# Designs tried in a protein design run: designed miniproteins, single chains. Part 88

Each design is a single chain, and the fold is of that chain. pLDDT is the mean over its residues in the fold that is shown.

## One batch from the design tools (miniprotein)

Design m3268
Fold by ESMFold2-Fast:
Structure m3268 (fold): chain A 58 residues (1-58)
Amino acid sequence: MEEARKLLLRSIALKLRAIGLEFEAELTGDERLREEAERLLKEAEELEKEAEKLFEES
Protein backbone atom coordinates (compact mmCIF):
# COMPACT_ATOMS: atom_id res chain seq x y z
CA MET A 1 0.00 0.00 0.00
CA GLU A 2 2.66 2.57 0.97
CA GLU A 3 4.85 1.56 -1.98
CA ALA A 4 1.91 2.00 -4.37
CA ARG A 5 1.22 5.47 -2.95
CA LYS A 6 4.84 6.53 -3.49
CA LEU A 7 4.74 5.33 -7.10
CA LEU A 8 1.48 7.22 -7.70
CA LEU A 9 2.89 10.41 -6.17
CA ARG A 10 6.04 10.07 -8.29
CA SER A 11 3.88 9.60 -11.39
CA ILE A 12 1.90 12.75 -10.53
CA ALA A 13 5.12 14.71 -9.95
CA LEU A 14 6.47 13.64 -13.35
CA LYS A 15 3.21 14.62 -15.07
CA LEU A 16 3.35 18.08 -13.48
CA ARG A 17 6.99 18.48 -14.55
CA ALA A 18 6.11 17.39 -18.09
CA ILE A 19 3.28 19.96 -18.27
CA GLY A 20 5.75 22.65 -17.21
CA LEU A 21 8.20 21.58 -19.90
CA GLU A 22 5.46 21.55 -22.57
CA PHE A 23 4.50 25.11 -21.59
CA GLU A 24 8.14 26.22 -21.68
CA ALA A 25 8.62 24.54 -25.08
CA GLU A 26 5.64 26.45 -26.48
CA LEU A 27 7.02 29.74 -25.14
CA THR A 28 10.61 29.20 -26.33
CA GLY A 29 10.06 26.97 -29.38
CA ASP A 30 12.62 24.49 -28.00
CA GLU A 31 11.75 21.09 -29.46
CA ARG A 32 14.10 19.35 -27.02
CA LEU A 33 11.87 20.41 -24.12
CA ARG A 34 8.86 18.90 -25.89
CA GLU A 35 10.72 15.62 -26.38
CA GLU A 36 11.73 15.59 -22.70
CA ALA A 37 8.10 16.23 -21.68
CA GLU A 38 6.94 13.25 -23.78
CA ARG A 39 9.58 11.07 -22.15
CA LEU A 40 8.46 12.10 -18.66
CA LEU A 41 4.81 11.42 -19.53
CA LYS A 42 5.70 7.93 -20.72
CA GLU A 43 7.65 7.25 -17.51
CA ALA A 44 4.73 8.58 -15.44
CA GLU A 45 2.32 6.25 -17.28
CA GLU A 46 4.53 3.24 -16.48
CA LEU A 47 4.70 4.20 -12.80
CA GLU A 48 0.92 4.69 -12.71
CA LYS A 49 0.34 1.20 -14.13
CA GLU A 50 2.69 -0.32 -11.56
CA ALA A 51 0.93 1.58 -8.76
CA GLU A 52 -2.49 0.38 -9.95
CA LYS A 53 -1.22 -3.21 -9.97
CA LEU A 54 0.02 -2.86 -6.38
CA PHE A 55 -3.27 -1.27 -5.26
CA GLU A 56 -5.13 -4.25 -6.77
CA GLU A 57 -2.90 -6.63 -4.79
CA SER A 58 -3.58 -4.84 -1.50
Scores: mean pLDDT 81

Design m3269
Fold by ESMFold2-Fast:
Structure m3269 (fold): chain A 83 residues (1-83)
Amino acid sequence: SAEFEAKVAQLREEAEALYKRLVAHIARLLGLDLEPDSSQEEIDAALAANPEAQPLFRQRVAEVEEAIKAQIERKVAELRAQG
């Protein structure tokens, strides 16, 4: 239904925004010279300049990505079961 599609789109949009903010936050916590709203290209450039930060950054980002994706899939399954 249109209502189901709209709810799924909203959940995915909110998850994408949260993911981007958390990725930038992780990079800043690792000491990279970045702003809270830094682009992915700026984050990638900072990581290339600081290769020692890369393993921990990849680990933390993977943990966040897995958690967000799992939560969204659970919420989508709940919405599908209700429709």
Scores: mean pLDDT 83

Design m3270
Fold by ESMFold2-Fast:
Structure m3270 (fold): chain A 111 residues (1-111)
Amino acid sequence: MFDALKAGFLAAAEEMKGVKEIRDGAGTVIRKYTEEEIKLFEAAYESLKNGKGPLVVIVLPADATKEQYEEAIEKIKELSEKRGEAVLVLLTDDPETQAAFDAFNARVRAL
């Protein structure tokens, strides 16, 4: 499971690295990424790809509000400023995936 989740995170991080805007399932633009936010996603992707450091995972549902995206970005900035903890954002509406990431975060904190 965690290996499959890691592969999913790498794929999601690569998508976010290349994406300058967030769209809903209908293709409507909800929000545009700033250059600073794009850099944070790129840093998180490289950390994961290279297997460096403890990972903190943030899970956002597919129907996440603009406010939830803003809070996630703020958390990524905070963690980046505290030195290089890789933060991943996965957009999903699957409750089992959310539960699996919560379990992953708990395991990482137990290290």
Scores: mean pLDDT 54

Design m3271
Fold by ESMFold2-Fast:
Structure m3271 (fold): chain A 68 residues (1-68)
Amino acid sequence: SAATEAARKIVEATKEGKKAKATLSSGDVYEVDGNNVAQGVGAALAVIGDNPARVEVEVDGEKTVYED
C-alpha cells in the first residue's frame, strides 16, 4: 500500500540521517529532521494509521509519490 511504502521511505531516510517530509492526501504534513529515529518511527506509524491513498515523501529535495 502507499502508506507502507511511504512509511518505509521515511524510516530509511532517518537511518541515513536525512531530513524527510511526508504530505498525505488529507493535506497533513509530517517533517522529520533525520537525527531522531523515534520521530521518524512516529511519523511512519501516523502515515500507516491514516492509511492514505496517496503520500508524497520528499528526502533532500527528491520527491517520491506513493499511490494505491
Scores: mean pLDDT 78

Design m3272
Fold by ESMFold2-Fast:
Structure m3272 (fold): chain A 82 residues (1-82)
Amino acid sequence: MTEASRLTIEGQRAYIQGDYEKAVELYEKALALDPENAGAWTLLGEAYEKLGDKEKATEYYRKALELDPGNVAAKANLAKLE
């Protein structure tokens, strides 16, 4: 397991527990190590949606789709916001 993967898993755990601020922190750390991880960009967008920041969520879903146009989760979440 890479450090980036570990941070992403810890971020998902924080998200499930309702700690969206901690999820953001952990996903941002993961993306600092692996900025091409479309899945982590999608998860960061989902965390910002829970924090009420739809503009950042939209930006990060677009980033995920730029990296992986076939990312079903990012596409579905972006369509919901548009």
Scores: mean pLDDT 86

Design m3273
Fold by ESMFold2-Fast:
Structure m3273 (fold): chain A 92 residues (1-92)
Amino acid sequence: TAAAIANLKTAVLLLLSAAASSSSAAAKALLAAAADNAVAAINAANAGDAAAAIANASAAIASASAAAANGANAALVAAAIANLSAAIAILK
C-alpha cells in the first residue's frame, strides 16, 4: 500500500541521516546495508510482492539494530525501526 511505501521511504532517510552522522565505520556499513534493504523493500512493495517487502524490511531492522549496538545514533535508528515495523504491519 502507499502508506507502507511512505513508511519505508521515511526509514531510508532516517538510516541515511544516521549513517552521515556516525563516526563508526562499522555503524556506517550496517546503516548502509539497512538502507539498501529498505530500498529493496520499497521495490518489492511497488512490484506487489508483500512477502519480499516484509523480508527486506525485516533485514533492514536487523542491520539497523546492529548499527545501534556499534554506536549509531540511537534516536535516529529507533525512528527508522519504528517506520520499518509500521510498514511490515501494513503489508501483513
Scores: mean pLDDT 88

Design m3274
Fold by ESMFold2-Fast:
Structure m3274 (fold): chain A 55 residues (1-55)
Amino acid sequence: SDLELNQEIKVLLDILKKDPKDEVSLQELKELIENNNVSEETKKKFKELEKKIKE
């Protein structure tokens, strides 16, 4: 994917690691992943964070 897209995903992932209850950042990350061709590794990291938030 585009370098800027990858940077935005990384920033959102870092935000969610620090604040797992940030539902707005989680929704933004979900939309970016679903609407763009991202790596399977990135999708797996997102699913792991989503499971942790649904604790």
Scores: mean pLDDT 75

Design m3275
Fold by ESMFold2-Fast:
Structure m3275 (fold): chain A 58 residues (1-58)
Amino acid sequence: MATSETVLEVPGGGEADVRAAIDRVAAALEARGSRVVAADITVTPEGATARLTVEHAP
């Protein structure tokens, strides 16, 4: 399997907003055989950012 990194940004959003976005992205990725294996969330006054490590189907 191959892995890749994806950055998800939610301008003006908080932790709850980015977590909801991660859940939605993870569901879409799992539907195509990929999986989120790690997520790192950073929240600033400007918005929330998540760095996702994605494992792709062979």
Scores: mean pLDDT 80

Design m3276
Fold by ESMFold2-Fast:
Structure m3276 (fold): chain A 70 residues (1-70)
Amino acid sequence: MLSEEEKKKIEEEARKSLTPLLLEGMDLAVGALSAAVNLVIEKKTGKNVEELEKKLEELQAELAKVEASL
């Protein structure tokens, strides 16, 4: 069943009940997780480790620029 997705929905409802500051923090965490997931996917496609590490650093730098440029 969708038990794991149900838990995610409950967490999302709880986050909506919290302050906007917490929601911004969660957006940062989601961004970091997305970068990590992309790293794993590209690793599975057989790319070089150094290329994956460089791409992760570039993604982190881009995220930092976006955060600085509100």
Scores: mean pLDDT 64

Design m3277
Fold by ESMFold2-Fast:
Structure m3277 (fold): chain A 65 residues (1-65)
Amino acid sequence: SNMQKVQEIKAKLEAYKKEYPEIANTVDTQLKSLRSFEQESTNQEAILAQAERHMKGVESMIKYV
C-alpha cells in the first residue's frame, strides 16, 4: 500500500539520521515536515510523492558526506 511505502521511507530516513550525523538536523526537519503533511492530508498518493521527494533530497546530500 502507499502508506506502507511511506512508513518504509520514514524508517529509512531515521536510519540515515543515525548513520550521517552531519545531515541529521536536515533529515529530522524533512521527517517533521512529512509527518505534518501526513496529518493534514488524506491523499495517500500525495503523501507518498512528498516522502519520495524528501528521500531523493537526502540521498543526494549523502553523496557529499
Scores: mean pLDDT 83

Design m3278
Fold by ESMFold2-Fast:
Structure m3278 (fold): chain A 61 residues (1-61)
Amino acid sequence: MELLEAANRVVEDALRAGMSVEQAIEAQKRAREIAEEAEKKGWSVEETRKRVEEAVQEIAA
């Protein structure tokens, strides 16, 4: 699923930037939830990526 792959890439980039294991687990769960909603609502890959980036940023703060 392209949306889930895009979401996972955002989480991977955050891990490279120094996200903790605990934050990574939460980010991965959130990314999956966002990707599932994106499929239901018909969001683009770009929109899904932005939503995941926002959620990851909040978790990493």
Scores: mean pLDDT 78

Design m3279
Fold by ESMFold2-Fast:
Structure m3279 (fold): chain A 60 residues (1-60)
Amino acid sequence: PRLTVADLTRVPGIGEALARRIVETLGDRIDGASQEELTAIPGIGPALAGRILRLRGELL
C-alpha cells in the first residue's frame, strides 16, 4: 500500500495543498522516503516529517 493525499491529510498540520505537494514531489518514493527527503519539501519541518513517518509505520 502507498501513502495517499487522504492519508497525509490525517496528520495534524498537513492540509490538502501540502499533502498534494508531498505526493507530487516524491510520487512512488513516498513509501520509502527518509526524514531528510521529507524535510527538503517546503512547509515540512522535523516534527511534521516525524508524524508522517509514524503514520506510514502504522499503515504500512
Scores: mean pLDDT 77

Design m3280
Fold by ESMFold2-Fast:
Structure m3280 (fold): chain A 65 residues (1-65)
Amino acid sequence: MISLEQADLLVEILQLKPEARDEIEKAVKKLEAGDIEGAKEILEKIKKKYPELQELIDKLLSLLD
């Protein structure tokens, strides 16, 4: 289950970069399935593709530890 803090960050990411929606949805599906490592891999790829999301994604990654 995604926490409220994780959900708020996901909303902020999608407001800043709606083009990342498909990649974010893949990461969310991994998180909901309990595949934390798979979710982290997708989030790292999103961060490299969209550098403007780096700060928000780093914060989201810190919540997965």
Scores: mean pLDDT 82

Design m3281
Fold by ESMFold2-Fast:
Structure m3281 (fold): chain A 79 residues (1-79)
Amino acid sequence: MLKEKAEELYERARELGAKAAEALAAGDKEKAIELLKEAAELLKEAFELKLEAEGKEELIEEVRKKTEEILKKDIELIK
């Protein structure tokens, strides 16, 4: 079911985000950026599936734009 799949992706994204924070604290900027990109992709997919399951597909485009903006800013801060 779409809702369950979205929740799984959400948990995976959260785990990757935590690993990215650990990598950044260790000074491994390259690894942190890789993990943040993976987390952002999973988070985007999770939100799309959740909105689809709730019948709010029209909000998917807004979520895509906001996720891309956040990722871009986070990567620039790490560089």
Scores: mean pLDDT 75

Design m3282
Fold by ESMFold2-Fast:
Structure m3282 (fold): chain A 65 residues (1-65)
Amino acid sequence: SKELEEKLLELKKEGQEVLDKLLEAEGKVVANPKDEEAKKKVEELEKKKKELEKKIEEVEKEIEK
């Protein structure tokens, strides 16, 4: 359905934004390994990435059926 396709597109867009932010935060940790704020940001973004991956997988399964 169009609604599921639009939802999938939105989730993939959010996933890309999370990946971009994760790469930036990881770069900050590499530049300064004592940056506790950047380390916490990486942890939070990795958690969001996994949650989005699960949501994308569920929507893709709904579209396939």
Scores: mean pLDDT 83

Design m3283
Fold by ESMFold2-Fast:
Structure m3283 (fold): chain A 85 residues (1-85)
Amino acid sequence: TVESVNLYTGEKKVSTVKILVEATEPTTISVSARTPEGVVSPAKTFEVTEEKSVLTVEFPEQTVSEIRVVATSNASAVKSVSFAE
């Protein structure tokens, strides 16, 4: 099963995204950012095999309107997503 989470950031400069992941099996997490003009950053991909982990993803400082997180899992793996300016 594939899950996706899309967060609207309100056109803020985002340099760091933190994702709390709780996986029951090996799960691939992909994170990308979208600018207000609709340009999507290349996705950063992580493999998670632990029941609970925190992923820290860094992006070049840019104005972001949306952050998209995609997970492949048989159970909901993404528990929370937060960002820092």
Scores: mean pLDDT 71

Design m3284
Fold by ESMFold2-Fast:
Structure m3284 (fold): chain A 100 residues (1-100)
Amino acid sequence: MPTPDQILSQMQSTGRQIVDQASTRSQTDQTRADITMQQMLTTTRYTFTNPSLTTDQKIQIMQDTRDDMMQNMTDLDIDTDLQDQMNRTMDDAIDYLRSQ
């Protein structure tokens, strides 16, 4: 099972590829992708490190974050392989939380 640091590293790596792909389409798409990736990373880091959240609350936050991420990637016409890679990394984050 990946560690929290490995999950965040994979999110950053895949997120950079998504932003780079969006940048080939338009500056507006690049900006949307960058904001979306930054929000995902900030929310994931917050969720992993906040001791005041219950496991169930953390899982719900990550599920909502995944749904928002998948919708934004679809709207930005991101390649299915990158969408699938990000979705798998988001599933790893949720599975990590369930294992606690």
Scores: mean pLDDT 88

Design m3285
Fold by ESMFold2-Fast:
Structure m3285 (fold): chain A 67 residues (1-67)
Amino acid sequence: SQEELVKKAEELLEEAEKAIEAKDFESAQKLLGELVETILQLSKEDAEKLYPKFVELLKKGLEAELE
């Protein structure tokens, strides 16, 4: 269901953030891949609701890589 996909995306966002904070970029890459795949399965409306959190995650990843 869409609700289950939204929950999965939220969980993947949290796990990817933790991996980025730990500088575990191998795990972060895998989690981000699963997150993108999950978001592509969402309705546009549900994807738009997650967009701000996804953007924040990407900013955090960029900051971690730039040190």
Scores: mean pLDDT 81

Design m3286
Fold by ESMFold2-Fast:
Structure m3286 (fold): chain A 60 residues (1-60)
Amino acid sequence: SLEEWKKLPLEKQKEAVVAAGLAAEGTDEQKIAVARSLARLLGLSEEEIEEVVEAVRKAL
């Protein structure tokens, strides 16, 4: 759950968001949208959200 993810160190939160985005169904853009939304729900900064998005793009 997101509440359990909030208890993780920041690096592990970013890893969890990237993994969730890649595991999402649909297009590459839909996977990126999932990662972006989850990162925002976790309260990551805009800079950290873009780092997560770039990690998803590189793994696709």
Scores: mean pLDDT 84

Design m3287
Fold by ESMFold2-Fast:
Structure m3287 (fold): chain A 110 residues (1-110)
Amino acid sequence: DPAVEEARRELTRAAQLLREASEYAKKMPDPELGKKAVEEATKAMQYVAEALNALDAGDYDRAIENLKKAVEEFRKASEYAKQAGNDKAATLFREAADELERAIELVRKA
C-alpha cells in the first residue's frame, strides 16, 4: 500500500529528528526538566514501535491510536525541552510530532 509506505517514511524521519534532539538534550540548562523531556520522548518512541508492529499486522486502527499517543508525548517532550532552555531540542521534538501527524493521515487513507 503506497500510503502505508509513505507513513513508514514519515516515521523514519521522526526517528531521525529524535536522534538529533537526543544529542541536544545533553545541553539542557535544567537537568530535571531535561530528564522529563527525554522520558516523554522515550514513551513516544515506544508508541511509534507499537504503531509499526500494528502496521505490519494490517491493524491500521491500532497503528493510528499509538501514533496519536506518540504525538502527545513528543509535544510534552517539546514543552519540557523549551522549559529546560533548549529551543533546538524543543523544535526537533515538535517537528517529530508533526511528522507523526502526517503519518496518521497517510494511514487513514490506506
Scores: mean pLDDT 81

Design m3288
Fold by ESMFold2-Fast:
Structure m3288 (fold): chain A 73 residues (1-73)
Amino acid sequence: MSEEARSFVEKAREALEKGDIEKALEYARQALKIDPGNPEALRLLGEAIDRLAQEKGLTLQEVADLVSKILKE
């Protein structure tokens, strides 16, 4: 894993720990732009989406749209 991708992975994890779900999503997305196959970044993205869906009461369709936008360049 590149050092830059690792930095974003760590920032995403810290944001999740602080409850800043939107920042966690952004940092995980940035890590995936640098290293698209990064399993830790994908895991953190999934965790952030799950927490955001619970917090905001997102529908399954809204979650799917969000994931599509994040993963599709």
Scores: mean pLDDT 77

Design m3289
Fold by ESMFold2-Fast:
Structure m3289 (fold): chain A 70 residues (1-70)
Amino acid sequence: SETEKKMMELVTEGIKKLLEAKDEKDEKEKEKLIEEARKKFEEAIKLSTDEREREGIRNILEVEEAEVRA
């Protein structure tokens, strides 16, 4: 569906921002990229009406953000 495509796009954009943050040497810019990624994931979660799908998206954000901050 169109909604599923939009959610996948938002999750993909969020992951891309987290990957950019991982390589960012400036801590202030790194935090900005992480915050931008969180916003993309929050938008994706809001589009979903399936709790299992929302949990999956939250889990991806949690795991990927933890890796960036490690």
Scores: mean pLDDT 86

Design m3290
Fold by ESMFold2-Fast:
Structure m3290 (fold): chain A 76 residues (1-76)
Amino acid sequence: ADPAAPAEERRALARAALAAMGPVQREAFALVAEGREDEAFALLEAHYRALGFPAEEARARAEAQVAILRQLLAAL
């Protein structure tokens, strides 16, 4: 097995995910990349609340999204 092949696949998927993201998610990714995870969380929580999610669900979605963005950063 080529140990580089899974890393390249993961990186390609991460780049595709970033390209498919909306402006708010890309801004949140930049904040996570800068170590500003609290600001990324606040931005995403506000975004989900604006989409009509209840406060508790918006918070949970923002927390999950920050975790996903952290994983995308690690894959790049």
Scores: mean pLDDT 80

Design m3291
Fold by ESMFold2-Fast:
Parts: sequence; C-alpha cells; structure tokens
Structure m3291 (fold): chain A 80 residues (1-80)
Amino acid sequence: SMEQIDAELEALADRMLEGAISVLEKIDPELAKKVRELAPKLTPAEKFRLGFNVLFLHNLGKDEEAVKYAKEFIERKEKE
C-alpha cells in the first residue's frame, strides 16, 4: 500500500540522517551532537535532505562543504 511505502521512505530518511551523523561525528563532533539533538524536530523530507547532502558531499571528498551545509541547515532550523 502507499502507506507502507511512505513508512519505508520515512525509515530511509532516518537511516540517511544517522549515516550523516556518523560521518559528522568523525569530522565535527559538536556539530554531530547538534544535528542529533535537532533530529526529532525534523520532518522526514528534512532528514532525507540533510542526510543525503552530507553523505553525497562526503563521498565526493568534500568534507568541508558537508560540514558547512550541515551548519547552515541547523542554523536555519534553530531560528524556527
């Protein structure tokens, strides 16, 4: 059903974000902690976007850009 597919996509978003947090813990542990603290306030779409883009940049060897992206994402979310 569509509801089962949506639940699987939400689970994927959570896994993507956890993957990104694991990467950030090695690069900027304080930023990783802030991401983890804000994770319950993120929508599935926001979790997917943050998780995917951090992991994508990391896989391209662009760890400084991954950190910058995550910092800007968290700063915007904290202002809401």
Scores: mean pLDDT 87

Design m3292
Fold by ESMFold2-Fast:
Structure m3292 (fold): chain A 79 residues (1-79)
Amino acid sequence: KLEELLENPKEEDVEELVKALSDENEGIRVLAAETLGRIGEPAVEPLIKALSDESEETREAAREALERIGHPRAAEPLA
């Protein structure tokens, strides 16, 4: 199921992809971030919320996705 979301991303899949940013498998986290980056603007608000996650790995994956979208919020925590 998650593999299918990574191959054909839709706006309705954003919530499931954001959950995948917390996966124990680094490859899945990277693919989820890349897929959310391809979805673009509709993923921005859920990704900003993921930047507040307790997991550093999840926060980093969310930042990478926002960076791929080119959204200024990706740099704000470091500015």
Scores: mean pLDDT 71

Design m3293
Fold by ESMFold2-Fast:
Structure m3293 (fold): chain A 80 residues (1-80)
Amino acid sequence: APLEAVLRAAELAAEHAKNGDFGVASGTYRAAAEQAEKLGLPKEVVDELRKAAESARNGDGKTAYEHAEKAAELIREVLA
């Protein structure tokens, strides 16, 4: 399903960041943000995923994960 695809993309990006692939992680978080925007998810979800992408690009995998986790929590609220 489309929402689960956004969550899976965020999880994949976190795995890339854990492996030191910050460029791939940043690109994957950005793709997740673009997909969330296309699905009409709240601006806060899109903004948090974009912040995750920026943090990953800067080599800060922990901050990227924290932003992505907040986006995931907001998405799960929409599904509940």
Scores: mean pLDDT 83

Design m3294
Fold by ESMFold2-Fast:
Parts: sequence; structure tokens; C-alpha cells
Structure m3294 (fold): chain A 104 residues (1-104)
Amino acid sequence: EPFVADRVAAARAAGYSPEEIAALEEMLRDFQERIAKAPTDEQSREAARELIKEYAKRLPEHPRAALEVITFAASIAGLTREELEKIVGKGVADEIYARIEAQR
């Protein structure tokens, strides 16, 4: 999958650990599969909201990988900063929004 391969290559170039790279690839594949199974845009947004909760649990073990995937999911879910803060906490929400703004 070009998207997953490109993101994994970028993470490797950025100096992610082998464990972070493996977690990133796993989470990105899971994210793509779950979003692809949603038949409507509204269901894709709802799936993305649930995936944010799932990946937030991986932040302590794989912070770089989890943060990257949550950033994609937050963009699709259309969450406000305040809604995201309720799921991941203020510090992580602030970091995710900084990353989203930097990608513009």
C-alpha cells in the first residue's frame, strides 16, 4: 500500500525506532481498513472517533507512532480541539493540533 509504505519510509528517515515503525505500520493499516469499511462519510467520521480512543491507549508505549495516526484520525473525525482534549487530554490534544496546523 503506497500510503502506508510512504509514511513508514518517512518515519524511518526521521529516526523512529524499529518498534515505533512496526507500531506505525500496524496502526496505519488498521486505520485504513476500518475507514474503508465505513459506507458513508458520517460512519467514517464515527469510526475515526473510536480509533482515536483505541490509539490513545498506545501513546505510553509508542508515542510517536500513535500520535501520527491519531493526527490523521482527528482530521477525518472533524473533532474540535475541546472534543479531542476530552479523549486524549490537553497536552496530547495541543500537540496533535500543532501537528495539524503545521501540515497546512
Scores: mean pLDDT 77

Design m3295
Fold by ESMFold2-Fast:
Structure m3295 (fold): chain A 98 residues (1-98)
Amino acid sequence: TEIFDLATKASALALKGKLNEAEKLADEVIEKAPTPFPVLAAVGSIISAYYRKGEPEKAEAVRKKYVNLLRSKGRKGTAKLLDERFPEIEKVARKDLA
């Protein structure tokens, strides 16, 4: 429950544009439970929010940061899932801006 609460809060902060606060909670999610669902919810929301702000370079930097962090923790499967979902997150977020 605690980890899902953190991931949900990170997603809510990202939706509100509070991206620095959202990233702090995403960092905590990765430290405590670097598993597919909480990571995709927290980090995916932050990536989507940067695309909606018109900051694709920052969205890409967030992807690289968290993919590398997950790999450094031996979570290769979760890192691959985040990397594979990145193009779809970008496509959806860009469509929302059109």
Scores: mean pLDDT 80

Design m3296
Fold by ESMFold2-Fast:
Structure m3296 (fold): chain A 57 residues (1-57)
Amino acid sequence: MEEALREAEERGQRAMARVQRIRELVAKGQVHLLSPEEQAFLAAVEKGQQALDDVLA
């Protein structure tokens, strides 16, 4: 039970580290270094951000 929560936290931390890396590469204009999966994830996040902006406006 506590092990499952710890594993989920570790996965979350790893996911956050990947998001930070993606943001750094995007900021540097190095989007071409992203894998197809990472590019798809970035596109999904951008679409989600637009939806949030529409709701919060």
Scores: mean pLDDT 70

Design m3297
Fold by ESMFold2-Fast:
Structure m3297 (fold): chain A 60 residues (1-60)
Amino acid sequence: SKLSEFSKVLQKIAEEAKKLGLSDDEITRLLTEISVEAIQKNLTPEEIEELGKKRIDELK
């Protein structure tokens, strides 16, 4: 289902952020921001993954 794919992509983004040393608070904010934008723009799982990578890179 789309919800299952959405959940998997967000989990993948969270794991990548944890590996880069982001705190639980930073990860929660990141996932919230990505989720809002994904819903607002009807992003695909692939677009959500790309957005997550972009946002994580901006935090480096």
Scores: mean pLDDT 82

Design m3298
Fold by ESMFold2-Fast:
Structure m3298 (fold): chain A 62 residues (1-62)
Amino acid sequence: SFENLLKSIKELKEKYPDLKDIFTEAENNVKKAIEDPENADEYLKKTRELLRKAFEEIQKKK
């Protein structure tokens, strides 16, 4: 659900403040998916791409 996705993004944003901008962009795309359900798949694809990029940055710091 979109609510669960938003909660997960907010938690990640709190845990990784260095990446707050990318998580904020992901959160905004989820909100756009809620506001425009006909184009939700495009916004969710963008969200997944942003989250993947953020996780790559997290993995590089290990």
Scores: mean pLDDT 83

Design m3299
Fold by ESMFold2-Fast:
Structure m3299 (fold): chain A 68 residues (1-68)
Amino acid sequence: MSEEEKKLLEEALEKVDEIAKKYKEGEISPDEAERELLRILSEMAARGLSEEAIQEVADYAKKKLEEL
């Protein structure tokens, strides 16, 4: 993985943490959290993040939201 891709992955994971926090605090609905996650995944794919890294972000988001 390139350093640029690693930076994008870290940015994506931080955005997922923000959404999970808002969901946990009741600021957004489950449907809204799902829409925001799809937006992040789409944005990261458009910015050149690999399919493997996109899957890693999706798996991380699933784990974070399922533990709430």
Scores: mean pLDDT 79

Design m3300
Fold by ESMFold2-Fast:
Structure m3300 (fold): chain A 75 residues (1-75)
Amino acid sequence: MQERIDDEARIALLEIKYAVGKLIKNPSEEDKKDMIKTLEELIKTLREAAQRHPEMAEDYERLIKEFEKELEKVK
């Protein structure tokens, strides 16, 4: 199931990167606020998943770092 989780998370990361790129080009306080909340929820969910599946911790930590980079771009 690690491969399937990775694929779903990678697709989500690509979608977030695309949305963040659009937000940077056309900034909106409402969209920025929504993106921050979305990224914080995703990071929280991934941290919780890492606690439940320590065998996949490296994959979750890698994804968390990528989402944290996107969060810093919109803060």
Scores: mean pLDDT 76

Design m3301
Fold by ESMFold2-Fast:
Structure m3301 (fold): chain A 62 residues (1-62)
Amino acid sequence: DPLVAELERAYEQARGDLVDAEKRLEEAIKSGDPEAIRQAEFALIAARVNYESVKALLEWAK
């Protein structure tokens, strides 16, 4: 199913983006810049929402 294949690729991408967002937050915390930390926290929330959404769609499509 082409849709399942697309969702599997989207899931792997979303998982990678989540890991990258967590790493960026760690680096922002090390920098001690409150604005960088805030931006990294918002990016992490967005990455988590996207990951959970893609995961739910993939589970539904299978």
Scores: mean pLDDT 86

Design m3302
Fold by ESMFold2-Fast:
Formats: C-alpha cells, structure tokens, sequence
Structure m3302 (fold): chain A 64 residues (1-64)
C-alpha cells in the first residue's frame, strides 16, 4: 500500500474534515498506512492530502 498509486472507480466521500473526497478517475498515492484502518493519501491532480478508509480503497479503487 505505502508508495503505491491507485485510481478511484467510484466516489469515496469524506465523512470528516480530516478525510479526502475522491471522485471516479482520481489518481492518488498512499503516503502512509495508519492504524484503525485508514490511509493518508495525496490526490495527484489537486495535491490535496487527507485520510481515506482502507476498506473504501480496497472496494472502490484499482491499483496502477
């Protein structure tokens, strides 16, 4: 996961201020794998960083 790039295949909505909303087609990089099932990611198009659920990435994103 860490250092890997993914493409979102569906909307992954932010549910808190620390989380990042990803839209279909967004390419993001995993910066850190955190405890409690979250990833710190960077959206490569916008440069925004935020938390995304690991389960959401496993379900709604494809590894590049």
Amino acid sequence: LKGRKYRATAVIPATSEDELTLRPGDVFEVLEVLENGYLLVRNLATGEEGLVSLQAVKTYAEEL
Scores: mean pLDDT 82

Design m3303
Fold by ESMFold2-Fast:
Structure m3303 (fold): chain A 79 residues (1-79)
Amino acid sequence: SELVAKLVGEYIRLIGLELDGRLPKEVYELAKKGLKALLAGDYEKAIEYFRKAKELAEEAGSEEAAEALERMIELVEKL
C-alpha cells in the first residue's frame, strides 16, 4: 500500500512535468506504457518501459523526470 502510494506520487510528478511542457512526449508515452504494464501485473515489462523512459529523459536533459522514473523502477523492484 505504501509502495503503491509512492509509485502514484512519482507518476503524478511526471504528469505535472508534462502539463508544464517540461516532459518530452516520447518519455511520457513510455511512462504510460510502463504504468499499463504495472497495472496488468507485468512488473518486468513495467521496469523495461520505465528504464527506456529514463534513458530518453536523461538524453533530453529532463533531470526531474529521470529521477522520478528511477524511483518508480526502485519501487516496482520492491513489489
Scores: mean pLDDT 85

